Designed miniproteins, single chains, continued (2). Designs and how they scored, part 93

Each design is a single chain, and the fold is of that chain. pLDDT is the mean over its residues in the fold that is shown.

## One batch from the design tools (miniprotein)

Design m7225
Fold by ESMFold2-Fast:
Structure m7225 (fold): chain A 71 residues (1-71)
Amino acid sequence: SVDEEVDKFIEELQEEIEKVVSPEVAERIRNASRTIMRDTLARDGRSDEAIRKAKELAEDSARLLVRRYKE
């Protein structure tokens, strides 16, 4: 299901982020990424293209937030 795919993606993203930032910061970034995916899927629907776009936006946002929270 789409919900299972989203949850798996967010879990994998969380594991990668936790390697470079504190657990508290990683949780904040995970929550932001989940919100981006939710909002993107709500706007664009639940097609394969929308899911791919949501994943790309979440990853891009996570990279920017990691940089910002490191200093």
Scores: mean pLDDT 80

Design m7226
Fold by ESMFold2-Fast:
Structure m7226 (fold): chain A 74 residues (1-74)
Amino acid sequence: LELARKGDPSAIAPLTAQLKSPDPEVRLAAAEGLRVLAEKGHTEVFGPLVQALHDPSDEVVAAAVRGLKALAEQ
C-alpha cells in the first residue's frame, strides 16, 4: 500500500485519540503526527489540529499551528 510509511491516513483516528491523553508527551507526539499528515495534504486532520490548539501545552499548540499552516498552503 503506497500510503504505508509517510503520512498514512489510517493513523488519523489513533493519533486523534492520543490528543486526549493525560500525558503531554503523548499529546505532542500525536500533534506532530497529525502535522506530518497535514503536510501530505490530508485535510481530514483539520478538526484534530484545531482541537490541539486548545491544549495547555505550548509545544502541542505550536505543532498544531504548523499543521494548520501546511493545510492553508495547499
Scores: mean pLDDT 76

Design m7227
Fold by ESMFold2-Fast:
Formats: sequence, structure tokens, C-alpha cells
Structure m7227 (fold): chain A 80 residues (1-80)
Amino acid sequence: MKYTITVTGDDTAVVTFDTPLPREVLERAALEVSMGYLGRVSFTVSDDGTSITATAIGYGADFAKDAADRAASLALELSK
């Protein structure tokens, strides 16, 4: 698998990449996806490029998981 998504809280999901990606690619993907959610989701990127954390306060873990999946998919596309 290119990545795994784990729900870690009531409104939080974490993407873990099998292979680290450049941090700038993860940050770009997170920014682009965040714009589509109109600020309902916030993203943090790990310093080593291995993970993205999505937090959707008030919207629940499934919403955060969907946002995390979209960010991960875009990051892989941008890394090609």
C-alpha cells in the first residue's frame, strides 16, 4: 500500500506513507485539499515527510478520514 489511514481521535485521522515524500509536496497537497473544505479541516505535516494528520473539529472522525485520504491521494499525484 502507498499509505495507511488510522483514526486516532473523535475528529482526527493520520495518514502514514510507506515511503516518505518531500515535506513541500505534503504541505501543498494539504493546502489544496483544505481549500476545498472551506476551512472545516486542518492539516499538519510531519517533519520527516512520513505522515499527514487531518483534524475536523465538530465534524467527526469519518470526515477527518475522508479529508486525510484526499490529501494523501493528491500528495502521491503531485510527487510523480
Scores: mean pLDDT 82

Design m7228
Fold by ESMFold2-Fast:
Structure m7228 (fold): chain A 71 residues (1-71)
Amino acid sequence: MKHLEEVLKDPSAPEAVKRAVAKALEFYKQGNLRQAINYLGVALEEARKAGDKETERTVEKARKEVEEKLK
């Protein structure tokens, strides 16, 4: 997912968010959509704690896209 990859490359994004996003992308590439959704939830929580509204929005969109594929 292009938007999540942009979060990983953003030097201003919190490290906790980047770690959760990296794990979500790893599970997504493995086809483990449930674990990908779980780690996107962690990334969303960390982005909210950091007050990073842009990253929060990006992670929210990605989580909805993965949930759409699960159905």
Scores: mean pLDDT 80

Design m7229
Fold by ESMFold2-Fast:
Structure m7229 (fold): chain A 83 residues (1-83)
Amino acid sequence: MSLLESLSPEVQKIYEEGLKKMEEVAKKNVDRLKEIDKDTSLSSEEVAREIARVLNEIGDVLDEMFKKIAEELKKQGKNVKIT
């Protein structure tokens, strides 16, 4: 079975909601990056800065998701397992 199927309903919900939020953030930022790619007036430095901002936003969503999963597992008295 998948890792997701072995988790409690609460942890599964946090994981699914986190992945959905990450997908929404990624999609929104990919659309923004495509618009930046079309803008030939931007310098390479400005493009790199926007890409870094997008990656930081995705990283923040992932960090929040993993933190919530770890806290929920800890509250349930379960060991956090690295797969």
Scores: mean pLDDT 71

Design m7230
Fold by ESMFold2-Fast:
Parts: sequence; C-alpha cells; structure tokens
Structure m7230 (fold): chain A 56 residues (1-56)
Amino acid sequence: MSPARAGAEVAALALSGRLEEAAARAKQLGWDEGATHARQGDGASAGRAVSEGLGG
C-alpha cells in the first residue's frame, strides 16, 4: 500500500466519524501518532502522520 493511500484511508475514516476504525487502521499500519490524531477526530493530521511514517 502506498503511504498516500494509507493516509487517505485513515483520514477518510476519521472525517466520516469512524474514529475507532481510523485509530485501529493506523495502529495496524504501526503508526501510533496517526491513531492518536484519528481518535481525536483530526482526520487531516491522522492521514498526514500515516503518510509521513510509511514513506515520507
């Protein structure tokens, strides 16, 4: 999975109000920062953290 695609998926889940699923997805990808942002409802920051962590 590309970093941009992973970040977009997490961001989309968080922006849709599916915060637990967004956080779980970020954790499955190994990105605790993404999970933290998703849990708080900040989809943009969650997606960014996942994208930066996976490849930059």
Scores: mean pLDDT 69

Design m7231
Fold by ESMFold2-Fast:
Formats: sequence, C-alpha cells, structure tokens
Structure m7231 (fold): chain A 80 residues (1-80)
Amino acid sequence: MKRLELEIQLGVLIIYGAVLLNAAERAGDKETADKVRKLLDEYESAVRTAIDNGDYETAEEIIRKGLEELRKIGEEFDAK
C-alpha cells in the first residue's frame, strides 16, 4: 500500500497548492500565483518519477519538502 499512500500524499500537496493558487489569483497576486504553479508542476513531476522508479523514500521526502515550501508561501501571502 506504500504507492497508494504516496499518491494520497501527492494529492494533498496538489490540493494545498490549488487552494493557495486560487487565493493568490483572486487577490491579483500574480507573483505568488506564478510561484505556486511552478512549484506544483516541478514537484508533481519529481514525485511521479520517484514513484514510477519505486523510490518511495525519495517520493515521500519530495512531498514533505513541497508541502513545507507551500506552507511558507502561504504564510508570506497571508501576511500581506
């Protein structure tokens, strides 16, 4: 079930990013929106590659780092 758990965790990353992206777009914050889009594209590709290679430890670490980066972007956005 490790693959399914990682797919679910990737889903959480995508949902977090989508919510933050929507909030940034609604606020007219193009810089934050562009950062979130780029992060989601890069991390989704990296995680999918790691999962497809059976490198579940790397996939989990990439998801963890992506969520932490999204959290920081969200905190900076919320402070505006």
Scores: mean pLDDT 84

Design m7232
Fold by ESMFold2-Fast:
Structure m7232 (fold): chain A 72 residues (1-72)
Amino acid sequence: MEEKKELKEKIEKLKKEAKELAEQGKDIKKVNAILNRLEMAELMLDGSPEDQKEVKELVKKAEELLEELKKE
């Protein structure tokens, strides 16, 4: 489904950005918090339709944390 593919692509993009911030010397604990949420979202993405709601919430929170880290 389109929505599942979009979520997968967004998760991969956010993971890449988080890893790039780690390479730039950003706070590794904050990077790991973002990556942990994204990995959990990725695992749940292959689950039931109900898991899609939690995936969206995990992705949204990871994106918010990533934006905060970029501003530091």
Scores: mean pLDDT 79

Design m7233
Fold by ESMFold2-Fast:
Structure m7233 (fold): chain A 64 residues (1-64)
Amino acid sequence: SMEEILQLTIEYFARVTDVIGEYVDKVIAAKKAGDEEAIKEAEEEMEKRLAELKEEYKKRLAEL
């Protein structure tokens, strides 16, 4: 239903926002420490988690 699609989409964007927030916190900490490797690791982790969330969202949408 349209209500289920809307709710799933809201939940997806909430999770995306959380992942981006975690990335921002990690980058701030890494910059404070002068750790360029930690910044790169944080970026790679964010990209992986966002890709996983997108695939989960697409699969759940296809089941509605």
Scores: mean pLDDT 88

Design m7234
Fold by ESMFold2-Fast:
Structure m7234 (fold): chain A 68 residues (1-68)
Amino acid sequence: SDSYSQASQQQGRDEILEKIEKEAKEFESKYSDENDRLRESSRKIFGESGWETSSKGGENLYKKHLES
């Protein structure tokens, strides 16, 4: 029987975190090639700093990435 204890809550959180981490790793693995292409393209045009800046160019690339 499951009880509402801190240990039980922490175990549940650990399972959720592990699942999220696993899904994140699978996502990265699956889309690594596409992400690498986008990062490489962005670096050639704006550089990594440009990608992360709140410039109009950076925002447009970020929006494109989210839509893809």
Scores: mean pLDDT 57

Design m7235
Fold by ESMFold2-Fast:
Order: structure tokens, then sequence, then C-alpha cells
Structure m7235 (fold): chain A 70 residues (1-70)
């Protein structure tokens, strides 16, 4: 499901930034939001927001992570 994919993505991102308390807190908040989300659109938005946050933080050196659903 989209919710399961979103949770896996966010948990993997959390492991990538586990050395940064602010990034961990941000991702923990997003994980809880995904658990409470009732629509696929909300889950997709939360996952994309997390990816944008990490891209801005790490720039072009960020690992490639793909969310496949429209």
Amino acid sequence: SMKERGLVLLENLRKVVEDDPAAVEFLDQRIEAVKRATTDAEVQQLALDALKFLKEKKGPKMPQIVLETP
C-alpha cells in the first residue's frame, strides 16, 4: 500500500540522517503523520516533503531514492 511504502521510505531516510537530531525529529514527525494519514495523496505529500528536506540538507550528494506512485 502507499502508506506502507511511505513508512519504509521515511524509516530508511531516518537511518541515513540518524547522526542529525533535527533531521531525525523531522522524519519522526512525518512518520507519525503518515500513520495518521487517511488518503494516498497525504502519504505522497509527506514522503515528497521528506525527500525535499534531505535534498536541501545534503544537496547533490544525497542518495537516489524513488517514490514510484503518481
Scores: mean pLDDT 71

Design m7236
Fold by ESMFold2-Fast:
Structure m7236 (fold): chain A 65 residues (1-65)
Amino acid sequence: MEAVLDGSGHNAGGTIGGALELAKLLGADTAVAVANPSAAQKAKAEEMGKKLGIEVKILPGTAKA
């Protein structure tokens, strides 16, 4: 099961963190976040995912809305 959070246009770190918390709450094995994180934010998300046993997938947010 996957937990998906669309954070297009929002803070990437918060969106990824929210997706991980949602996946943990739902008992999902995968967290999907739509965001444009920095390299440091992406690395932090992967580290948190490993600690929780959740796979983190980051999809690029759109520059248009």
Scores: mean pLDDT 66

Design m7237
Fold by ESMFold2-Fast:
Structure m7237 (fold): chain A 108 residues (1-108)
Amino acid sequence: AREGGRLGKEGGRYGMEGGLEAMKAGGNVSLATAGAIAGAGGVFMGELGEETGSPLLAKHGGLSGYSGGVSAYKAGKDAKSEKAIELGRKGIELGREGYRLGAAALAA
C-alpha cells in the first residue's frame, strides 16, 4: 500500500509536469489542464497513501496519476513535444502500477 501510494504520487507528478510542458509547447489547453489537475490529484492522494499505508488512497492516487499521464501524453502529441510525451508515458506507467498495487492490497 505505501509503495502504491509512492508510485501514484510519482505518476501524478509526471502527469502534472507533462501537462505543463505540453501547455508551454502550445498543445491542447484542455488536455494539458486535465493532465495537470489529474496529476495534482495523484500527487495528493498518493502522498497520503504513502504516509498512511491506505490501499484506497494508493488505488485512487494511482488512477488519478494514470489519468493525468494519459491527458499529458495526448496534449504532448498534439504539441509535438517529445518531453511532454515522455513525461506523460511515465505518468501512465507509474500511475497504472500504483493503481494495481492499491487494488491488490484492497483485495487481500
Scores: mean pLDDT 86

Design m7238
Fold by ESMFold2-Fast:
Structure m7238 (fold): chain A 96 residues (1-96)
Amino acid sequence: SYLEKAQKAIELAKTGDPAKMKEGLRLATEAAKTGDKETLEAAMEAVEVVLQTSKDPDVLRMALEAAMEILKNTEDHSLILRAIGLVLRAIGLLLD
């Protein structure tokens, strides 16, 4: 299921390994395409964990792409604001 993909993305994000983080971000982006609120919340958690731990520009670019996919597929106002925050954080880290 897409929720299981998003949950696996969180596990991979928490490893701190850039290769596993990239795999997790790919899964989060795929899961975000469903627009399901629970799945979007899990995908956002994966992106948030990556942004807290990574300074790798390739990983941060993928985190930005995942955050934008979440934003595109969410209609919940609280989740929209959270997704915008993640997009802005990713841009800030990439400009560093």
Scores: mean pLDDT 86

Design m7239
Fold by ESMFold2-Fast:
Structure m7239 (fold): chain A 74 residues (1-74)
Amino acid sequence: APAPVTDEQAEAFIEQLEQDLEELSKLPPLSQEERELAIKRLDELEKFVKQHMKPDQAAKVLEVLEKIKALLES
């Protein structure tokens, strides 16, 4: 059985997502195809987070994912 995500792993994910958010904010506007692909990847990450993380870890990660989605939809 897969081991649950550790607090250290969750912090690493949050840091990576924050970096992704910063990089995305500096890029020129994405094409429709690129936005659709990015949203699909975020949906896959949300599923992973809900399956493998504790509720407190999941809440923190989901907050960053929501910010990324908002940026992609604007």
Scores: mean pLDDT 77

Design m7240
Fold by ESMFold2-Fast:
Structure m7240 (fold): chain A 70 residues (1-70)
Amino acid sequence: MERGLEVAERRRRMIAAGMSPVDALTVLANELLSPEQKAIAKEIGEKLRQIGDRLDEGLKKGDLSLAKLE
């Protein structure tokens, strides 16, 4: 619980030093997340990528129904 506030402060300092907010969060997440938590995040990311790829291909081909995305 206290660690969350410390992480937010570290992120703020990294941004103040010239790091982008996304890069600062990535560095802190990589340092603080366990390998197990990273594996879960990767699994979710892969599923989101598959949805994104299907949307992109469907839009390019003109053969995409929004009903199929639910």
Scores: mean pLDDT 65

Design m7241
Fold by ESMFold2-Fast:
Structure m7241 (fold): chain A 84 residues (1-84)
Amino acid sequence: NEEIEKEVEEFKEIMKEILENVEKLGKSSDKESQKMLEGIKKFINNEKLTEEEKEALLKYLDEVIQNEKVKEKLKEEIEKLYKK
């Protein structure tokens, strides 16, 4: 569905902005947040994810995405990067 793909791309752009803002604020001090941010960075850049980065990113998506179809599509992309 093109609409879902568009929402996925828009979410990636939002994640990129969040990454830049968090780095600017120096909020990367705890290990869980660092793994989440590294996961976001690799996801945006279409890079291979580690298991811990995948888990942290999936947890983040479960907290912020309410649309189940968009969430499933994002999880599919994350799994693809993990298997890359």
Scores: mean pLDDT 72

Design m7242
Fold by ESMFold2-Fast:
Structure m7242 (fold): chain A 69 residues (1-69)
Amino acid sequence: MSGAEALRRAAEAAARAGSAAGAATKGWDQMINSTTEEQRELALEAARHAMASGSGAEGARALDRAAKE
């Protein structure tokens, strides 16, 4: 296995872990700073989805979509 391939897989694993934590933090911040009930609910749902999926990348995308709604 090449060094580049090893680094890519390590980066993917770190991104999954880091993105999951980041998504949860973003959901929390959006919840407490949201001025609308709809945005707060969407942020909470996105955060739950991110944590439940176990996939940092997938969870982060779900949270990003909710934040942009």
Scores: mean pLDDT 55

Design m7243
Fold by ESMFold2-Fast:
Structure m7243 (fold): chain A 73 residues (1-73)
Amino acid sequence: SASLEELLQVGREFAKELGIEEGTFDELAEAIYDWLQGKSTIGDLNSAKNRLVTEGKVTWDQVSEIEKRLVQA
């Protein structure tokens, strides 16, 4: 299984290309990582995604692309 550090390394450049701020990406990546590790529920992950989109920090399309990349890592 990929570590959080490996997911951050793989995802940061891709997130930058999508126009996502590093701090926003790191928060989303940690939420995805915790869900993949069984440390949080899908509801917790969805709440984190909804908050970041509502705050205008990411779009749903950007969230979908990041999740696909990290789940495949």
Scores: mean pLDDT 83

Design m7244
Fold by ESMFold2-Fast:
Structure m7244 (fold): chain A 84 residues (1-84)
Amino acid sequence: MQKELADELLDLSRELAKKGVTPLIQEAVRHIFEAAKFIKSGDIESAIEHLQKARELLEEAAKKGDEMAREALKKVDEILAKLQ
């Protein structure tokens, strides 16, 4: 259900906010949080846009050697697949 995906994104954003403090991770957290809000309101198009932005930021961080960003990127990709 959509609520379950939104709750997974909120949990991911909280985990990343506690573990990672780089500017790339902080921006990704903001976009993941916004995506969860849009899913809860039923605006799936806006949620996908924010998740795609988070994906770009996490991919950049992962390329720079951030293992946590690589794990988060995989989870964002899984949620995007379920929304599309």
Scores: mean pLDDT 82

Design m7245
Fold by ESMFold2-Fast:
Structure m7245 (fold): chain A 64 residues (1-64)
Amino acid sequence: MEEALERIRKLVEEAAKSLPPELQQETVDEGVRIGEKALREGATPDEAEAIALMTVGIAKSEAE
């Protein structure tokens, strides 16, 4: 579980680098939260990663 959360955090941090600085931390925190919730609800690590990255993608779309 911890290993999956570490990977999710790393991926969303990297993806959030393209966002304005003021949105980066909030987007990372939300992505990690959504990914953890998915894992707790029985999603695989790969599914949780995809859901977390989708959250970052939505934030990026709204920032543009």
Scores: mean pLDDT 78

Design m7246
Fold by ESMFold2-Fast:
Structure m7246 (fold): chain A 91 residues (1-91)
Amino acid sequence: IKNINELSEEELDELDQLSLETYKKVFEQMDKNGDGVVSVEELTAWLKEQGIELSDEEVQRFVDALDKNGDGVVSLEELVAAIEEGLNKLR
């Protein structure tokens, strides 16, 4: 597995494309306003639907950890990048 810094924009785009159907469906379910991003409120609601009850503070910390650009929301690209970075840290 390559480090995130070794992945080209093309390789990141390929990973996004490979998971696009799954991630897009999940994002469409969470993203009721159509911004293409998931807010803390939307993420909290989705997690509760999965049977995971987290406090707003815990969800905010999770979003902050994924939110590399500091806008307070999570994009599909940010999720893909965070997963790849997490996998590289485990190796």
Scores: mean pLDDT 61

Design m7247
Fold by ESMFold2-Fast:
Structure m7247 (fold): chain A 82 residues (1-82)
Amino acid sequence: KEELKELLKSMDIDKTLAAIEKRLSDPNVSEEEKRLLATLSYLLEAIKEGKDDIVNKILDTLSPEDLERLKQILEEIRAELA
């Protein structure tokens, strides 16, 4: 949880949100992947607004598999934005 949270805080939030929006428009993205992308958007918006309690609440609802996949997606986007 903390690793994902710190990764989110280290990224350019506005550019990352734009990259997520682009991925959400891809017809080859699965419904499960779209759910995870939407979750990332909510987490980034909460971080941008300083709502740490909401960030922690969302992270607490995620499975270990979801947390791993979200970290993978963020690392991919971070590499694209570098």
Scores: mean pLDDT 80

Design m7248
Fold by ESMFold2-Fast:
Parts: sequence; structure tokens; C-alpha cells
Structure m7248 (fold): chain A 74 residues (1-74)
Amino acid sequence: SAEEKKLLLEAEMSYGVALVAQAVLDTLNLEPSESLKEQLRRILEELREIRKKLTGENRERVEKIIAELEEMLK
């Protein structure tokens, strides 16, 4: 649906922010700060709420994004 596509776009944008943060850390050879980890945890919680509102392939896509962010926070 159009509403699901909007939610998927929001999820992909949040994922993009996390990927850019990781790329910057890797480029500068830096570890994430506690503040950045807390920001990523908040993004993760928002993604989990979005996941509840999605179905089928859109839900599976957001589940994969969640798994990648969870791995970044280990």
C-alpha cells in the first residue's frame, strides 16, 4: 500500500543514517561513542514500531535492517 511504502521509506532513511555513521567511523578509524550508540538504539526502537505496521516483503526488509543495526551495536 501507499502507507506501507511511506513507512518503508522512513525505515530506509533511518538505515541510511546508521550506514553513514558507520562509514564515517570506519574511514576515521574510530569506535562509536556512547552517545552515538544511544542514537542507534533509538533508531532501532523506531524501526521495531515500523515493523509492526508492515506486512509481507516490506516487513521482511525492515527485519533485515533491524538485524544489521543489532549487529552494529554488539
Scores: mean pLDDT 85

Design m7249
Fold by ESMFold2-Fast:
Structure m7249 (fold): chain A 70 residues (1-70)
Amino acid sequence: SRAGTAAGVTAVVRFGMSPEAASAVGRAADEGEKRGDAEEAGRNAQLIALKAGLSEEDARAIGEVAARAA
């Protein structure tokens, strides 16, 4: 999906996340976009990025990318 691709690419390229963690972020964003909810796509991506060890600031940036792409 658009949200999943944007969030996953941003996680790897901008924040240096592992492919496994970036894939989890992308899948989380996909679930929100699948429901037609851009805000849920952003929140889901941010939550998984936080669980993967990113700071709140960096995780929020990934969430914003996911929400804009959804």
Scores: mean pLDDT 82

Design m7250
Fold by ESMFold2-Fast:
Parts: sequence; structure tokens; C-alpha cells
Structure m7250 (fold): chain A 65 residues (1-65)
Amino acid sequence: MVRARVTVTKDIKARGPDEVDLKAGEVLEGELLAANDDGTLVVRLPETGEVMRLPLDAVEVDLSP
């Protein structure tokens, strides 16, 4: 299981019903599901089970095993 700590560096708007708006400065911790070649990071939040798709150009990512 790979845990990801994601720091939002730019405001991110939801692109679908399974996503939420994020503001610059927010920090998310979750399970890394995928890092796509198109620059999208997929993370599951442990508290809600929600899956978030985040653009890599708007976030800073720290990975832990």
C-alpha cells in the first residue's frame, strides 16, 4: 500500500460528480491508486472512501510506502 500526501498548489475545480473543489494550500492524505502518464494522480481518501483525480501540475506529491 502506497500512501500519498498531496499538497494543493493551485485551486482545482471538480470535473465530475465523484470530485470536489480544492483550494490552494489544502493537504490530502490517502492511498495512491494510480499515477497516469497524462499527468493525473488518482488517490483514495481513507475517511470517506472517495476517489479523487488530481492534476499533477496543480499539486505537490510526497509518497510513503
Scores: mean pLDDT 72

Design m7251
Fold by ESMFold2-Fast:
Structure m7251 (fold): chain A 69 residues (1-69)
Amino acid sequence: GDDILSLEELAEIRQFLSIFDKDKDGFLSPEEIRDLQTVLGLKPVDGVAGPQTLDALTQYVRTGVLVVP
């Protein structure tokens, strides 16, 4: 499958995720992932970065529009 993100898309995703990285340690805690899921309008808010969370994040970065399953 063509699940390959471009370098520019990856850079934009990293910049977006850095807004939620309150600890500035380069990774997201479960609490920060829950904040991300809440902003993206996802359910359940479980603090786990699963395929649905990654898909919604990718769509938001690409289009500026939230896509809810």
Scores: mean pLDDT 65

Design m7252
Fold by ESMFold2-Fast:
Structure m7252 (fold): chain A 66 residues (1-66)
Amino acid sequence: LSDEVQQALQRNAGTLSLLELGVLELKLENPKATNREIAERLGVSVGSVSRATRRLISRGLLKRPE
């Protein structure tokens, strides 16, 4: 999905927020999990996880990686 579509879904429909919640939960369960590992567990692309992770960090829902 494009960034604009992902932002619209996040604000209005929450479809992106489901992916973000999945990423957040896995990071809280295993803070050292890589984006690749999370992508495998959720069945999505690494790029999708990277975008979701950036959104979560920007909103203060996820801690920055070291």
Scores: mean pLDDT 67

Design m7253
Fold by ESMFold2-Fast:
Structure m7253 (fold): chain A 88 residues (1-88)
Amino acid sequence: SEEAKKLLEEALKIAETALKSDSLVNQRAGVKEALDIARKALELASGEEKENVQKAIKYLEDAMKARTLDEVRKNIEKAIEYLKEALK
């Protein structure tokens, strides 16, 4: 859906901004915002788009649970891959 794509584009931009941060606190804040928006997009998504959004959400949730900057970064990178796939 068009509305799902707009939300996914917003979540992607926020996740990419979070990835550029060198602060664990700032990365977690960005991940939380991207996660909230991705969850809204999931309600509007169907088929393959929904599957990729679900995978992105999993990695954003894993990023929120991560305790190190490297673990947060790794999970954000995976979430970005699936958000981009959902937007194809």
Scores: mean pLDDT 88

Design m7254
Fold by ESMFold2-Fast:
Structure m7254 (fold): chain A 140 residues (1-140)
Amino acid sequence: APQRLTPVELIELELEIEKDPELTRIYNQALEEVDKIVRDESLSPDQKLDAVIAVLRQAFAQIDAVESDPERQERAKEALALHAGSLLIADGVRRGLSREELLAYIDRLMDALKSLGMSESTVERIRGYLLALLDELLAR
């Protein structure tokens, strides 16, 4: 059976970010931009995905500039990618995208995260979370 991911994993990652005011600022600014992109009804799903990837690229560079610990860098990036991906999937489901289109969305986001230097193990955890979220949202 697939491992059920819960919102607690994201909450735990976010609580670690909240211990650092500079990481918290970067995280909150990136999510504000992602929320604006996701709510923009003039953008196609592909345009939303590309815009969110651009926000993640900028935020990851800012995280790398302020955090010297590679483990803390990766955890902050994981939290941001999980939250941003969750907002994209929820918007896609709400807009009536097919399961096949949403799976392709997840694959494209995972490829982008790998290209931004995230470890394969972190990317596969994010994939697992987003797939479980998609299954829960489509079970209605």
Scores: mean pLDDT 85

Design m7255
Fold by ESMFold2-Fast:
Structure m7255 (fold): chain A 97 residues (1-97)
Amino acid sequence: MTEAEKIKEAFENLSEEEYEEFLKVLEKTKEKLEELKKNNDEEGVKKLIEQTLKYTAELYEALDKKEKAEEFRKMEPTEENMLEALEALEEIFKEKV
């Protein structure tokens, strides 16, 4: 199961335990970005950002927030947009618990 699939499935049945799991996934994503940057893997960085934006959009769509989902789907794969997506995911998780 991918990290995105974990977030999506856990969010549907969200408990305190699963909330902590989501926060760990967000931290791992931040660590992965830093690792790719240190390795000068520009393609890897872009793919990770695109994946993070897609996860954020899919989560908003699952919450019936289509406008927010479309906003993240249209975002360019920049580090600035990735940080905005990670912040949005953290806020969603905090509000659901």
Scores: mean pLDDT 75

Design m7256
Fold by ESMFold2-Fast:
Formats: C-alpha cells, structure tokens, sequence
Structure m7256 (fold): chain A 74 residues (1-74)
C-alpha cells in the first residue's frame, strides 16, 4: 500500500460519502503509513511534508474531525 493508494481511497470515500467507521479506519491506515515511513531512513520513499498534509486535509474533509474548538472566521 502506497500513499497514492491511500489518497485514491480517501477521494472515493469523500465522493461516495463513507460512514464514520470507514473514515476512521482509513485514518488509521494513513497514520500507520506515515509512522512507518517516518521511522525509516528512506528519503526517496518518505514523501515531502506537503504530501502528508494533503492526505490529512483529504481525511479531514471526509470526517467530522477537528470540531474540538471551531473558531469563527471574521
């Protein structure tokens, strides 16, 4: 499983409207992938922080997360 595979799953889940369990399971798989690459000294296999942020952004859009403190925007 690669980052590209995870991104593709995140897109389909967001588009089809997956349930919260499916989103959380995908988040676990993404976190596991990121920890795995972070724990290894493989620069070419470890994507840039930009890719990591994109994955997190996609998951955040598909899941009702980050509602701990919602700040109003002026």
Amino acid sequence: MTLEDLLAEARELAERGGGPEEVRELQRRVARYLERTEGRELIEAAPTPELEERVRALLAQGVPVAAAFTEPRP
Scores: mean pLDDT 53

Design m7257
Fold by ESMFold2-Fast:
Structure m7257 (fold): chain A 87 residues (1-87)
Amino acid sequence: SDIRERLVAAVEERGAAIGASPDVTAAAVHQALGMVAFREGNLEEASRHWQESARHLSRAIREGGAEALRQYHELADFAERRLEELL
């Protein structure tokens, strides 16, 4: 989906701009892709993405603590706003 490609690129660019770790950025990307799949009614795809998001986020928190969690929330909020713009 073109929406998926645009959303991933936007989240990755924003992640780099705020200095987020690869795990923080990957968690936000998978959370956003899960939201797209959920809106399309693909619950199995949404579940897989959100499971992957949780794995990346768990690693990010173990390595970066509260700052990693804060950066994840910033990227997740950005992704949600960006998805609404792309719809």
Scores: mean pLDDT 89

Design m7258
Fold by ESMFold2-Fast:
Structure m7258 (fold): chain A 96 residues (1-96)
Amino acid sequence: MKEVEMYEVTLTLRAPTITEAYLTGMEIAARLVRQGLLDRLEIAVDEASGTVTLTFLHESEDRAQRAAAVAREVAADRGVEITEEPIRKVRRLLLP
């Protein structure tokens, strides 16, 4: 088992429809890929609350902050509400 330190970005998207929130999340992922800023992404869809939560893991705080900035720009361009949690330094246990 290998323990690594990473920076976690958690963003919650809310739009008039869950589909618009999800499509906004996909556009964020696409821009991050184009900019070389997508290492790992988890997407959680909560239909009851009408929210889509994106969780990114980055090896550096600078990359995490840049990814969050891209997400803010995409959400603003699409008129989607974004709620950001403070970027956290986390330890992850990597399994074989």
Scores: mean pLDDT 80

Design m7259
Fold by ESMFold2-Fast:
Structure m7259 (fold): chain A 60 residues (1-60)
Amino acid sequence: DKEKLAQDLQKAASSVPGVTHASAKVDKKKDKIIVTIEAESPEAARAAWDAVQKVLDQHK
């Protein structure tokens, strides 16, 4: 379920220290999940995207 996946992605990203904003929303028109991450440093941004990728790898 894309709604649950979006919630898991948002939680994973927002749990990373240095992330200032994280959201994941289902775009019902395009049948896709849109993930937005803002971080105070490039290192925090990388860690947040790594966390997102790990969740995606588990949802197969």
Scores: mean pLDDT 80

Design m7260
Fold by ESMFold2-Fast:
Structure m7260 (fold): chain A 70 residues (1-70)
Amino acid sequence: MEELQRAIKEEEDRQSERINELIREGSRRVKEAEEKDPSKVPKVREEELKRVEEEMERYGKWLAEQEKRL
């Protein structure tokens, strides 16, 4: 049990790092859009949100599978 909890925490740390990387890349893309064509900013923000949501969904499915194994 404790070993599984540690594995879950380690994956949470990795997931947080992946989310932070997506946010950093998203901020860069939004800034580029603001400088080149501000009208595209809403679309770029939506694309970035979708990437974060996909990563969160992946983590949620993984977590659910771990919980089923308990």
Scores: mean pLDDT 79

